# Designed miniproteins, single chains, continued (5), part 63

Each design is a single chain, and the fold is of that chain. pLDDT is the mean over its residues in the fold that is shown.

## One batch from the design tools (miniprotein)

Design m18172
Fold by ESMFold2-Fast:
Structure m18172 (fold): chain A 66 residues (1-66)
Amino acid sequence: KKKAEVEEKIKEIEKIRDKYLNVDKNEVKALALDNAIKTIKELIKKKDYDKALQAAKNTLEGLASD
């Protein structure tokens, strides 16, 4: 189900955010990921799972490119 896939990707983004905040002490990158997570969660609340999934994928692809 698309909702479960989005939730798994949010967990991946949250782990990377927590690494930036707690390990790398990069508050700017941690804040950017926190904002991305908030946007994805708002799309889930609207039941717009396709947009939520796309936003999560775009966030993870951006992290992989760095």
Scores: mean pLDDT 79

Design m18173
Fold by ESMFold2-Fast:
Structure m18173 (fold): chain A 70 residues (1-70)
Amino acid sequence: LSEEELIALLREAGQAIREKDVEKLKKILDKLVDAGVITKEEAEKILEAVKNGKFDEAERLLRRLAVEHL
């Protein structure tokens, strides 16, 4: 996974959270897990936050991952 592709996926994930599109978010997070960028546990925490309506928490978790990897 190139840094360019990583930035694109992180942007798409943030957009999916803002759109409240759980299915789109899951697909993007699955790609990040498959690429070894994030763990399944981190992906599940973000998905769980969105499913429970905790969008601010989901965005915070995603931003933390972006800072760690960019």
Scores: mean pLDDT 82

Design m18174
Fold by ESMFold2-Fast:
Structure m18174 (fold): chain A 59 residues (1-59)
Amino acid sequence: MKDERVEELERKLEEAGLLSKFGLTEVDGILDERAREGILKYQRFNGLEEDGVVDDETM
């Protein structure tokens, strides 16, 4: 499933050189199991709620 907020997060991570650090392979905006795990890792790394949802708190 495509999600523009997921693509925005992936793009921010790509610009920071951190895309691969969170297990993401490309900026595609696809919310699949791999992207969800990457989002959870990002949220954990930044001390955010680990809900797997890309919202204003995640960005």
Scores: mean pLDDT 73

Design m18175
Fold by ESMFold2-Fast:
Structure m18175 (fold): chain A 90 residues (1-90)
Amino acid sequence: KIEEILEKLVEKIKEIFKKEMDEESAQRAINFLDELFEKFKSGEITPEQFILEIARMVKDLVEEGKISQSAASEIALLLTEARDEIRKAS
């Protein structure tokens, strides 16, 4: 159940990256997101750590001017929704 929640989260965030960022920056962000998800699936990081790492990545992308504050806010809402679903599934 938790893996399915995070898989859906990953797909939604990838679509935002593709829509809001240039192709090269989007591909790098997507590759990093996929690496984080593999670490979660392997048990190297918790669901909570996975969400925190995404939040940190998005903050860095805003500071670098790679993504807008509106796109970052959309991702922050998705992270909040995923956290709520995980809480209900636990």
Scores: mean pLDDT 86

Design m18176
Fold by ESMFold2-Fast:
Structure m18176 (fold): chain A 89 residues (1-89)
Amino acid sequence: MTITVTPASVTIAPGETKTQNVDVTAKVGETVTLTVTLEEIKDGKVVDSKTETATFTPTEAGTYTSTGSLTSSVSGATLRVNITVNVTA
């Protein structure tokens, strides 16, 4: 399985919304559970967070995309993406 996040990290301005796209490549018959946590970081502290969960059961091998977004409340913050993937055959 391959996981790609674009962009991997971003700097956020107040009132700005940034979107992180997560691509998962899976095989036919695999069930993929993807948990994506988006965190807004300022001065080394988490100031906001959002968690999204998606489940995929591929009918064909390929890349499946999930999208998350977070709106910044703090100038100069960094968006961090944490991904957990479980695969069940």
Scores: mean pLDDT 70

Design m18177
Fold by ESMFold2-Fast:
Structure m18177 (fold): chain A 68 residues (1-68)
Amino acid sequence: NIEELKKAYEEAAEKVLENQSEELNQEELEKLKPLVEKVKGVKVTEEEKKYGKELTEKLQKKYEELLK
């Protein structure tokens, strides 16, 4: 479900963005921001859907690293 995928992106992005201001690897996060923004506002293709799952996982991993 593309709608669920977009929602996951938005949630993951929000978590990452909220935590970045604490002090963390901003360079790494900035690389992910443009990709998330692209997905949020456009129709997701099959390729993007696949990449979306991977990107969401990446964002979650980054967020977890920030909390440590």
Scores: mean pLDDT 53

Design m18178
Fold by ESMFold2-Fast:
Structure m18178 (fold): chain A 99 residues (1-99)
Amino acid sequence: MLSDEELARVETLAQTTTLYVVQEAEKQGRYDLAYEIEDITAAFLRQLRQAVANGASREELEAIVQQWRDQVIALAQTLSDEVVARVQRTGDRILAIIR
Protein backbone atom coordinates (compact mmCIF):
# COMPACT_ATOMS: atom_id res chain seq x y z
CA MET A 1 0.00 0.00 0.00
CA LEU A 2 1.05 3.62 -0.58
CA SER A 3 2.24 5.31 2.65
CA ASP A 4 0.83 8.67 3.85
CA GLU A 5 4.25 10.24 3.06
CA GLU A 6 4.27 8.76 -0.47
CA LEU A 7 0.67 9.97 -1.08
CA ALA A 8 1.62 13.48 0.13
CA ARG A 9 4.62 13.51 -2.26
CA VAL A 10 2.42 12.43 -5.20
CA GLU A 11 -0.17 15.14 -4.36
CA THR A 12 2.55 17.83 -4.10
CA LEU A 13 4.10 16.82 -7.46
CA ALA A 14 0.70 16.83 -9.21
CA GLN A 15 -0.34 20.18 -7.66
CA THR A 16 3.02 21.91 -8.36
CA THR A 17 3.06 20.74 -11.99
CA THR A 18 -0.62 21.75 -12.43
CA LEU A 19 0.20 25.24 -11.11
CA TYR A 20 3.04 25.49 -13.67
CA VAL A 21 0.76 24.40 -16.57
CA VAL A 22 -1.98 26.82 -15.40
CA GLN A 23 0.51 29.73 -15.30
CA GLU A 24 1.77 28.86 -18.83
CA ALA A 25 -1.84 28.63 -20.12
CA GLU A 26 -2.69 32.02 -18.54
CA LYS A 27 0.42 33.62 -20.13
CA GLN A 28 -0.96 32.50 -23.53
CA GLY A 29 -4.50 33.80 -22.74
CA ARG A 30 -5.79 30.20 -22.53
CA TYR A 31 -7.95 30.69 -19.40
CA ASP A 32 -10.34 27.95 -20.60
CA LEU A 33 -7.41 25.49 -20.57
CA ALA A 34 -6.26 26.73 -17.13
CA TYR A 35 -9.70 25.97 -15.62
CA GLU A 36 -9.87 22.57 -17.37
CA ILE A 37 -6.45 21.42 -16.09
CA GLU A 38 -7.30 22.51 -12.51
CA ASP A 39 -10.56 20.50 -12.71
CA ILE A 40 -8.72 17.45 -14.12
CA THR A 41 -6.12 17.52 -11.32
CA ALA A 42 -8.79 18.07 -8.61
CA ALA A 43 -10.72 15.02 -9.93
CA PHE A 44 -7.48 13.00 -10.11
CA LEU A 45 -6.55 13.81 -6.48
CA ARG A 46 -10.06 12.89 -5.24
CA GLN A 47 -9.91 9.59 -7.19
CA LEU A 48 -6.37 8.82 -5.94
CA ARG A 49 -7.25 9.55 -2.27
CA GLN A 50 -10.38 7.38 -2.52
CA ALA A 51 -8.44 4.52 -4.18
CA VAL A 52 -5.72 4.64 -1.46
CA ALA A 53 -8.42 4.72 1.28
CA ASN A 54 -10.07 1.65 -0.33
CA GLY A 55 -6.75 -0.27 -0.36
CA ALA A 56 -6.30 -0.21 -4.14
CA SER A 57 -3.33 -2.13 -5.59
CA ARG A 58 -0.22 -0.35 -6.88
CA GLU A 59 -1.31 -1.44 -10.41
CA GLU A 60 -4.69 0.30 -9.92
CA LEU A 61 -2.98 3.46 -8.58
CA GLU A 62 -0.58 3.38 -11.56
CA ALA A 63 -3.56 3.26 -13.97
CA ILE A 64 -5.13 6.31 -12.24
CA VAL A 65 -1.83 8.25 -12.55
CA GLN A 66 -1.40 7.23 -16.21
CA GLN A 67 -4.94 8.49 -17.02
CA TRP A 68 -4.18 11.85 -15.33
CA ARG A 69 -0.81 12.14 -17.12
CA ASP A 70 -2.37 11.39 -20.53
CA GLN A 71 -5.20 13.93 -20.01
CA VAL A 72 -2.78 16.67 -18.89
CA ILE A 73 -0.34 15.93 -21.76
CA ALA A 74 -3.18 16.20 -24.31
CA LEU A 75 -3.93 19.73 -23.03
CA ALA A 76 -0.22 20.66 -22.64
CA GLN A 77 0.41 19.78 -26.32
CA THR A 78 -1.64 22.89 -27.25
CA LEU A 79 0.74 25.09 -25.16
CA SER A 80 4.36 24.01 -25.87
CA ASP A 81 6.80 21.10 -26.06
CA GLU A 82 8.47 22.40 -22.86
CA VAL A 83 5.18 22.14 -20.91
CA VAL A 84 4.64 18.59 -22.30
CA ALA A 85 8.18 17.60 -21.21
CA ARG A 86 7.57 18.94 -17.67
CA VAL A 87 4.29 16.97 -17.36
CA GLN A 88 6.00 13.80 -18.67
CA ARG A 89 8.83 14.17 -16.08
CA THR A 90 6.30 14.68 -13.26
CA GLY A 91 4.27 11.65 -14.39
CA ASP A 92 7.44 9.51 -14.41
CA ARG A 93 8.36 10.74 -10.89
CA ILE A 94 4.86 9.95 -9.56
CA LEU A 95 4.90 6.48 -11.18
CA ALA A 96 8.32 5.82 -9.56
CA ILE A 97 6.78 6.60 -6.12
CA ILE A 98 3.79 4.28 -6.76
CA ARG A 99 5.81 1.38 -8.27
Scores: mean pLDDT 88

Design m18179
Fold by ESMFold2-Fast:
Structure m18179 (fold): chain A 62 residues (1-62)
Amino acid sequence: MDENIKLANEILKLLDQLSEEQFQEFEKRFGPVTSVHGLLGNVNWNLEKLKEMKDYVLSLLS
């Protein structure tokens, strides 16, 4: 689904802005992030869970 891939790529770009410690906290909560497909696989391509991930990353950046 195009929306899932787009959102996953947005999340990966936001993850690049996190500190090492914040990135490790994200991986502890949502699993290891090796690729866009790895991130999508961690949530079984669930759009609601991807939105939860994005909201979490944005909360760390604010």
Scores: mean pLDDT 79

Design m18180
Fold by ESMFold2-Fast:
Structure m18180 (fold): chain A 73 residues (1-73)
Amino acid sequence: SAEEERKKRKELQEKIDKIRDEIDKLLEEGKITPLEAVEEAKKRVVEEAKKLGLEEEAKDLEEIFDDKLEKIK
């Protein structure tokens, strides 16, 4: 149980890192704005957390991204 949750959280972190790298590259290339980058990161990261059944982590991540969006808007 705890080991399975740890593996899921590690998988989520790896997915988050990949999403961040992809979005950072789009920002560096000028293909996306900072606002669009945060919105896209929120969408992808929350979706991946939900796919893994990490509902509490998904909620926490959504709140973190919403705070970032409020600062950018």
Scores: mean pLDDT 83

Design m18181
Fold by ESMFold2-Fast:
Structure m18181 (fold): chain A 73 residues (1-73)
Amino acid sequence: MQAEIDAIIAEGKAAYAAAPSEMEKNAVISRTAAEVVRLRLAERGVTTQPGEAGAAVNAEAARIATEVVDRIE
């Protein structure tokens, strides 16, 4: 799982660097963060959307998304 997440972030980084506009760069970050959040929550057995699973899962999803943004930027 960690290797798969690292690969997704690496692909996101490459797409971010190749994106010609700020809008496209932001779209790459959003897509990459969403995919990593989905995989990490699925690894924990959470298959529902963060909002449906409650505040604790929402907080975890936000933390994961922040980590992805930091690693791409």
Scores: mean pLDDT 72

Design m18182
Fold by ESMFold2-Fast:
Structure m18182 (fold): chain A 96 residues (1-96)
Amino acid sequence: ERKKRLEELLREYKTLLEIEEETLESLRRMADSIYKLALKRAKTEKEKEEVEKEYEKIKKIIEENEKNKKKKIEETLLKRGVSRAEIRRLEEELRK
């Protein structure tokens, strides 16, 4: 009955979570690479300070995305036609 649908939703949720985690990891690696290149190209103390500020800003954006990843997945499921009641059941199962 409901068990098969819940198992299907758990599988879909896990797939979306894996995609989001890989995306965030790729963003972190790209941010680090850009930072290292920009720092190497910086010729003045002011330019180095600007590079540091931009890197901190990017890190904060990544941290916000990490904090909101569960909400983003839930919004994606809602957009795909999953009901709010099904999402609540999914959340209960994920807490066990």
Scores: mean pLDDT 83

Design m18183
Fold by ESMFold2-Fast:
Structure m18183 (fold): chain A 61 residues (1-61)
Amino acid sequence: APDEAEVWLALGLIYYALGKKYNSPEAYEKAIELFERSVALGHPDAEAYLKEAREALEKLK
């Protein structure tokens, strides 16, 4: 169902927010995994968020 991609996106956004708040590489890595699942299921917004999460993780090193 199309709503499954939206659930994975929503979970990814929660972990992305935790990564930003706590500067947590582990939270960004979980967000990336969740956004990749949303991309695989065809969510139109997921690729943009995946890119932002990857860039945020790279800046943290």
Scores: mean pLDDT 83

Design m18184
Fold by ESMFold2-Fast:
Structure m18184 (fold): chain A 66 residues (1-66)
Amino acid sequence: MVEELEKEIEELVKEAEANPETVEENLKRMMELTDKLYEIEPSSERVARMIGLMLRAVGAQIDAEL
C-alpha cells in the first residue's frame, strides 16, 4: 500500500533527525521502501520527493558531525 510505505519513510526520516547516528541504517531502509513504491506505482515525482526526504535525513547527520 503506497500511502503506508510513504508514511514509513517519513517516520524513518523523523527518527534519523532525532538520532543522526541511525541515519545510515534508516537511509538503507528508506531506499528499500522507495524501490517498493516505484515497483507498485511508478512515479518520478514521488521518487524525487522520497529522495528529498532522504537528503534531509543525511543533512541532519552532517549537521551533527560539524
Scores: mean pLDDT 75

Design m18185
Fold by ESMFold2-Fast:
Structure m18185 (fold): chain A 101 residues (1-101)
Amino acid sequence: VQEKLDKAIQALEAGNYDEAIKYANEVLNDPNATDEQKGLAMLVLAYAYLRKGDIQKAIELLKKVVEEFKDNPFVRITALGLARLTFDLEAVKEIEELAKK
């Protein structure tokens, strides 16, 4: 699981967004993945889709991360941090409201 997550992050850093999406999805479908690993994999997906121009899918993935992983402060804080850097104020507020529920 960790090796696939590391490959997803490395692909993302290299600008290989299709490869990042592939490895992130492999982490999400791995039954041995921790909540932290799944949350980080969804963040990789959100960022990759954002860089490919699919802004709506990126926002939906970030909302899902903050809602599903609200009990994990590391994943939640990272998702909110990325949202603040990549999206407008209105989208960030919607994501923050989901994190509070």
Scores: mean pLDDT 70

Design m18186
Fold by ESMFold2-Fast:
Structure m18186 (fold): chain A 87 residues (1-87)
Amino acid sequence: GKDPSIEEKIKKAEELIKETEKFLKENGAETEENEKLLKKAKEKLETFKKGYNGEIHLGAQEALELLKEVEELIKKVKERAEELLKK
């Protein structure tokens, strides 16, 4: 069934991706590597959403790990962008 807490986590991840894309654009930090990492985050979030919608079989532990990987990829992109701005 549709779980409001899962839907909220999906929305927060989507918002975090959009915020990160905006940060990269506004700060001139749209490097090939940052774009590649952000694309991986989007692909992992899409897989999570497909599992949530029942389009694919995704175990609860696999779903949790996938969401964690999305957050870690976004954090890595932000850290890389901040390091570029310190130069």
Scores: mean pLDDT 80

Design m18187
Fold by ESMFold2-Fast:
Structure m18187 (fold): chain A 55 residues (1-55)
Amino acid sequence: SDSAEEERRILAGLVLREHRDPAQGRRFAEAILAAEGDISAILAEAGRAMRAEGA
């Protein structure tokens, strides 16, 4: 399925697993799942957090 809802679930699972800090991954996954619209800003923040964790 190419529904936005299904894509959100997949992306939430990815950010949960990809964050080195599990608490950060969980918070971003919850934010993605709670969003009813565009998640671009949440994904950008998650990406910044991942880069900071890797630095």
Scores: mean pLDDT 76

Design m18188
Fold by ESMFold2-Fast:
Structure m18188 (fold): chain A 75 residues (1-75)
Amino acid sequence: SPAFGLALAISKLQKRGIKEATPEEIAEILGVSVEEAQRLLDYAVEKGYLEKKGDKYIIKDPGGIFQDALDEINA
């Protein structure tokens, strides 16, 4: 699911102390194309999990990402 994949990527970024994500970083972490990572980031901004600042995405609500991922698994 989009929320689960994104939650996993954000968890890995948080463990590295990273508070901002680029499409390239998400693509590398998830093992997907940059185009697929861009779609996930755009989805996350629409949901309010991330905020777009120029060409970077700021992690705003990691708890909300994880909660939505859990809801998808338990649905």
Scores: mean pLDDT 74

Design m18189
Fold by ESMFold2-Fast:
Structure m18189 (fold): chain A 81 residues (1-81)
Amino acid sequence: PLEEYKKQEVEKAAEAALYLMQEKGYSKDKVLNAILAINPRAGSKEELEEALSVKEKAGITIDPEKEKEFIKQIEKYLENN
């Protein structure tokens, strides 16, 4: 269903954001704005912030290989903007 797909996209975006914030030191605002510029279908900024907060509190270990290409796209956007 569309709702499940949307939830999966938000979850992936939140995990990529958490990795870039914790391991690369980017600010939350810059990372979330970059994600929405690259993938506007990743939901709203509010949805991303909520998912990010949940994952941060859960203390999940982020595997950078899982979303490697998406993370690279976000980093390129951040370096050029």
Scores: mean pLDDT 76

Design m18190
Fold by ESMFold2-Fast:
Structure m18190 (fold): chain A 100 residues (1-100)
Amino acid sequence: SPLQLHELSFEEYKELVLRYLEELKKDAEENLDEKTYEEVNKLIEETKEKVEKAKSIEELKKIMVEFFKELGEILLKAFPEIDKEAFKAHIEQLIKWIEA
């Protein structure tokens, strides 16, 4: 089920996003090669800074949509064995759920 953003307060959603980014960073460190992890970690840190400066749920949604687009591009370039069509469809679906 998609995240019901309108049911969360701004501060609750912001904390959830920051926690998600920290968990994703840990998963990336464990599962990605050093070079790919460095690129993903840089994106996460830049996104975390944007999230902390955000003033509304709408800004948080926009930041996370951009994050998943950039993350998808990094992963598609790093892993030639990924079904690129299926992976792009998955990222597009995730973006659609965030924007809903």
Scores: mean pLDDT 79

Design m18191
Fold by ESMFold2-Fast:
Structure m18191 (fold): chain A 87 residues (1-87)
Amino acid sequence: VEEDLRLVEKAVELYKKARELRASGTPEAQLEADIYEALAEIVVATLKNSIGEEVARKVLDIIRQGAEAGDFETALEEAKKLVEEAI
């Protein structure tokens, strides 16, 4: 559980960094943002071994929605709850 929650926190941090990079609007920042988002998706994909593919997908969807809304705090809380409930 602790390791799985750390992966969720890391994925949220990566998406938050990507969002900040996209806000700068430079081509270099856009590429870095794409890399951070890809890393976050890989991190969430490793969760499927602990919580299953369906729950891992829902976690990723929550993080993506939080990034689009600019509400990473709510996204992190909802994703952590989903992971805790899957155990």
Scores: mean pLDDT 81

Design m18192
Fold by ESMFold2-Fast:
Structure m18192 (fold): chain A 85 residues (1-85)
Amino acid sequence: SHMAELLLNRLIGHVLRAIGAALDGDKQAVEEDLKGAVETAKSLPPELRPEAAEFLINVVEELKKRYPEFKDIFDKAIAELKKLL
């Protein structure tokens, strides 16, 4: 559906911005864009939520390895995403 396509594009946009913010050391921007990604995943049709959550958990766990200084933000995002599995 058009709504699902729009939400998936929004989800990807938040992920890319969170990665950029982590590279810049911008903790507030990392938190805001990960929160945006999580909220967008929650807004997906129920049939797409588990796959989107699994994808995001894998991305965030990889970011956590590279940017351990943002571990608290990443752990919170992973905990919220696990509720969608």
Scores: mean pLDDT 88

Design m18193
Fold by ESMFold2-Fast:
Structure m18193 (fold): chain A 68 residues (1-68)
Amino acid sequence: MPSLAEKLFESFKKLAEQLLKSHSKELVATLLRQLTNLEVEELRKDGVPEEEIEEFRKRVEEYIAELE
């Protein structure tokens, strides 16, 4: 079954794909980094396991690297 990290990443990816239709990849990458930092802070405060948080972060970072 898909992990929480995978589900969150899929939502972020869909958002990024929509943003890329109207915005530069540099702007989208910047926005994704900011949103990821905010989400990570919330997940930690909610007691989500660190392994899930790091999996989510890595998936987003890999996606951003592919955009650059």
Scores: mean pLDDT 82

Design m18194
Fold by ESMFold2-Fast:
Structure m18194 (fold): chain A 73 residues (1-73)
Amino acid sequence: MQEVLDATGQIVQAARDAYLQALRDGASREEAEDAAIKAAVDKALELGILDRKLPDDRESAREAERALRERYA
């Protein structure tokens, strides 16, 4: 349970850091939001919160993003 709370904090921090970094690189707000979502998904997969992605399956990554958006939209 404490590990889940720590994992959530790590995901939020990864998303925030990616968002801020994209803005520093001159990205638009929309591009920065996309970078934040990607970082959050990557971190969630790394921590085992989301199903492990297939090595070359971009569709699995997109499905994970859609599942997350559908649950929290």
Scores: mean pLDDT 68

Design m18195
Fold by ESMFold2-Fast:
Structure m18195 (fold): chain A 66 residues (1-66)
Amino acid sequence: SREALEAEAEEKAKKILEGAEKNMEKDPKNKKYVLGQAYRAIGGLYDKVDAEKGAELRAKGDAILA
């Protein structure tokens, strides 16, 4: 169902952000790179359930990396 796909995307997004948090703690000099890549990855997850939200999250990641 669509609700199940949204729940799956949300859970995967949570794990990506948790991983990014740990990576930022280990390498503070590259925080923007780690966070930007995390948002780009999360955007890709949402492409299958909410393409507009996916595009917005990828754009947010790109803005962080600029």
Scores: mean pLDDT 83

Design m18196
Fold by ESMFold2-Fast:
Structure m18196 (fold): chain A 68 residues (1-68)
Amino acid sequence: MEEIEKIKEEKEKEAERVEREERERAEEAVKRLSPLEGATEMMRALAEAEAARFKKRKEAEKKAKELE
């Protein structure tokens, strides 16, 4: 029989695998750009990712507060 903990571990491993694959693809895409072009795109992507992360965190905090 399957146990909840085993299912969670399998799901986490799969999620980590997908994240690793996506990260590797993004890394390769950036490597194919010229140094100048890649640096500009990196800076923009980094700023956008940080803004999105901050927004997500704030929204999660608001949701948690609304829920209790």
Scores: mean pLDDT 68

Design m18197
Fold by ESMFold2-Fast:
Structure m18197 (fold): chain A 86 residues (1-86)
Amino acid sequence: KDKLDASLKKARDAYNEALEAAERAKELAKKNPEVADEVNKLVDESVENSQKALDAAEKDPSLAEDALYVIKGQLSKLLKLKEEIE
């Protein structure tokens, strides 16, 4: 039980970090109109994938580790995208 609760908390924390990275990437895209559409599409896809993973884990906490793995992968992609346009 404690491990599932901890994994779910980490998944929520990772999702919040992904949302912050997504917001920053979109702000950088606004300053670079030539890449804005592509960046916004990639950001939206990463946020949607992270949200779906978290929603599944909220309904079934046994999926929390899987959700954490997916969300961390999406966060990594968002951070790399931010670095490439910064």
Scores: mean pLDDT 82

Design m18198
Fold by ESMFold2-Fast:
Structure m18198 (fold): chain A 70 residues (1-70)
Amino acid sequence: ADLEEIAEELLEIIEEHKDKLSEETYNAMVEAIKKHKNNRTVLLAAARELQKLLPEKKEEIEELIKRLNE
């Protein structure tokens, strides 16, 4: 999987739903993803947390998680 491409897609979802995240959570997730764009474990953890915070995006994020596990 192209981990950097998945990282950019996660960042896009976070930015589009910034109003639904606390400032602390937004900053922590963006920093973690940007610093660890090629770290599958970090991206997977971020994606799973994002599914909890954005239930309406759960299925879209699940597709990214599947790509991370390939």
Scores: mean pLDDT 84

Design m18199
Fold by ESMFold2-Fast:
Structure m18199 (fold): chain A 87 residues (1-87)
Amino acid sequence: PLQSPEERELGRLLREIVETFEETGDVEKLLELVDQAIEERRDNPRQVALLRAFRDTLLALLARGVPAEEALRQAEMQTALLLGESQ
């Protein structure tokens, strides 16, 4: 509930990435979009940390055999919790 406009925009970006995966089914493209978002925000350490947490959670779940769609939902939820906790 105490999210900054920047953190709400980041949450929206993550949802757009998830929606792109739901349309294409391409995990490699999804990871490229996350990496691009990190690079574009490299001068904002808070946003980079949140995007890296999303990426790391997603990769950890995929490594454990969680289906990509479920892994994405869980990673998005964890990042949303971090956004709410931070502000």
Scores: mean pLDDT 75

Design m18200
Fold by ESMFold2-Fast:
Structure m18200 (fold): chain A 71 residues (1-71)
Amino acid sequence: EKTQRLVTLLRAAVLASQGKEGDMTLRELAEYLGKELGLSKEQIDEALKAVMEATGAKPDDPVKRIPASAF
């Protein structure tokens, strides 16, 4: 549940940024949102990998910061 929520939030951030300039890297956003959602590092890494496979994004790609309370 929470891991899937992180995947959804990260995918939204990647699609919104489209690889342009952002506030942070995708990895930094995953860590930030994952901690806010109370996820373990393993769950955060799993969500990040799923997003990268779904979108083709890299962990160091710039993304816009979004709050864990988004949607």
Scores: mean pLDDT 76

Design m18201
Fold by ESMFold2-Fast:
Formats: sequence, structure tokens, C-alpha cells
Structure m18201 (fold): chain A 64 residues (1-64)
Amino acid sequence: MDAERLAVADRLAALLAAGAPAEELRRVLAAHSDPEIVAGMSDDEVREAAEDTVARARERLALA
């Protein structure tokens, strides 16, 4: 469970650093979360969700 979250966060962080389009971020989020919720998100909401996922994973690593 935690290893899967870290792998998703690493993938999202790499995409964000590369300036990937919201479509790529949405694809990763939909594969590892609720695809119905992700499908209803705007491109800005998808980017914010990706950034939040990365930030939360980094915070958890700092506490470990």
C-alpha cells in the first residue's frame, strides 16, 4: 500500500518536473485512484491533485 503510493508519487513528480501535460497526469491518477472522480476533474484540478499527491508522499517520507 505505502510502496504503491510512493511509486505513484515518484511518477507524478517526474511528470511535473518534465512539464508534462495534464492528460499524462490524469492518466497516472486514474490508474491508481478513483477513475470516476478523476474523469470529472478539470486540467487545473488534475495538476493540483498531482502536486498534492507528491507533497503528501514527501511529508510521509520525512516522518519515516
Scores: mean pLDDT 76

Design m18202
Fold by ESMFold2-Fast:
Structure m18202 (fold): chain A 97 residues (1-97)
Amino acid sequence: SSELQAINRELEKELSSHVPEIDQIAATEGEEAAEEKVKELLLEVAKKRGLSDEQLQQLQQLLKEAEEHAKRYKETGDEADAQKALEAQLQVYQLLR
C-alpha cells in the first residue's frame, strides 16, 4: 500500500542521514564495523520510538537474518538470498514504524 511505502521511506530517510558516517567507518575500519554501526543506529531509532524489549529482541533477530542472507548472496550469487535479505530489512522498517 502507498501508506506502507511512505512509512518505509521515512525510516530509510532517517537512516540515510547517517550514510556519510557509515561510509567513513567502512573506509577506515572495514565493512563489518560499518554493519555494526548500522545495527547500533537502528536500535537507537527503535528505542527513541519506544519499542518494547520484546520488539528490540525481534529487531536484533531480523538484523541478524538480513546480514546472514546478504553474506550468502555475496558469496554464492543466489538471488533467493538477496530476496530474503531485503524481506528481513523490510520487516525491520515495519517494526520501527
Scores: mean pLDDT 74

Design m18203
Fold by ESMFold2-Fast:
Structure m18203 (fold): chain A 82 residues (1-82)
Amino acid sequence: VGENVLAPLTPEQKAQLDGAKRAIDEVAEEAERRGLPKHRVGVIATALYLRAVGDAMEGKPITPEQAREEAERLLEREFARL
């Protein structure tokens, strides 16, 4: 019911998730500096955060490096559409 579903994550899983989020944020900020609109960057970053949370909850947290590579791939696709 009204409880935080993320509470059952281990400290290590939370640390990996936080690392993945930081990697996504770093790639997103670089994409904005390269000229990608903030709105497009924000949508992609949010989608990747939700996916990372889901993966961590299933006991398969992505590494920060994997999160960075996925963010770079999706954001480069957005540049190709400009």
Scores: mean pLDDT 77

Design m18204
Fold by ESMFold2-Fast:
Order: sequence, then structure tokens, then C-alpha cells
Structure m18204 (fold): chain A 72 residues (1-72)
Amino acid sequence: MSVDDAIKQTQELGDKAVEYAKKGDLKKMGEYAGQMSHLASSTGPETMGVGKEMDKKVGEAVDEYDLKEVKE
């Protein structure tokens, strides 16, 4: 796998995790987040930065969903 392919796949998996987090599907979010984290840590420092940015976006999406549910 090239570094460019790994960066692209890390971003795609992270985007999927964010999408499912916003939908409240925490199981699928966790599956995609886990795959993204594994790829980011296995490929090297160039994907780690992308992985950290995606983790931040997933966390923000989860927090937004939780705040929405608390107002019911």
C-alpha cells in the first residue's frame, strides 16, 4: 500500500465514522473508527496526523448527538 492510498483510506474510514456518529449508529461508528485507527497506527507518522484529525471530528459528532438527545 502506498502512503497516499493509506491517507485516502484513513480519511474515508474517518468520514464514515463521523457519518454514523451523526446518525446515532454507535456500533457502525465504532467499527469504522476502529478500522481507521488501526490503519493510521499501522502505516506511519504521515497517516497518524490524519487519524487524529478524524478522531477529533468523530468525538465532536458524538458530543453533538448526545447534546441533542439530552434536550428531549
Scores: mean pLDDT 75

Design m18205
Fold by ESMFold2-Fast:
Structure m18205 (fold): chain A 89 residues (1-89)
Amino acid sequence: SMEEKKQKAIDEINKLAEEAKKFLDERVTSPEIRERAKKEIDGLKEQAIKNIDEVEDYDLFIESVKYQLDSIINDALAEEERLRAELEK
């Protein structure tokens, strides 16, 4: 059913967001960078779920959400590397 597919998409988005935040907990040591990135993930998750009724292709939408989550993670990791490089000077 369409309702079942929608619920599975919401469940997957929630799972992806939680996995992304767990990755930040394990890989980002700066509390400020980590907490900011987690807020960005929560905002992305909220917006994705809010827009779910406008989605025609759930698989493509989930891949888009994964791409955006990866972008947030990569930006946080890059910011932490820059901060570490500055502290070594």
Scores: mean pLDDT 88

Design m18206
Fold by ESMFold2-Fast:
Structure m18206 (fold): chain A 78 residues (1-78)
Amino acid sequence: MSTAAVEVYRKRGEEWELVARGTLTAEPLDETGARARVTAAELEARDEEGREAAERVLEALRAGEEPPEDLGARVRPL
């Protein structure tokens, strides 16, 4: 399994906010790293909203699906 760095962003109005960062054990599904199959994750969120956003993103990534519309993720293989 490959380890990857991850950043979780939430769209708030017209701005993207970084709400969580951490590490995933994952396999990229494409070369951009925008989608990944996640098997394990450890994220640190700035607040409870960030934690919920991170959980939604991780659930999508574990399922090999895209994050929700107002959430974004950057997954960088290590």
Scores: mean pLDDT 69

Design m18207
Fold by ESMFold2-Fast:
Structure m18207 (fold): chain A 76 residues (1-76)
Amino acid sequence: MREKWIKEIEEKLEEIRERIARLEAAGASLEALVSLGVAEIALAVALSILKKGKEVKEEELEKLLELAERSVREAE
């Protein structure tokens, strides 16, 4: 299960980074870029916790993923 979350977060993190690069090239607003940056940080923190093998409750991971989702929505 933990390895499944690691893969999903890595894929989402790559997707967010790719989206940031595209928006930068397109001259998107700083506000949109900042919101995606928050999502990137939230996913990177979740990934770091999982990779270090710390016992984390699903609720803590859910909060980080929820923050990332909200930040992506704000970028729109």
Scores: mean pLDDT 77

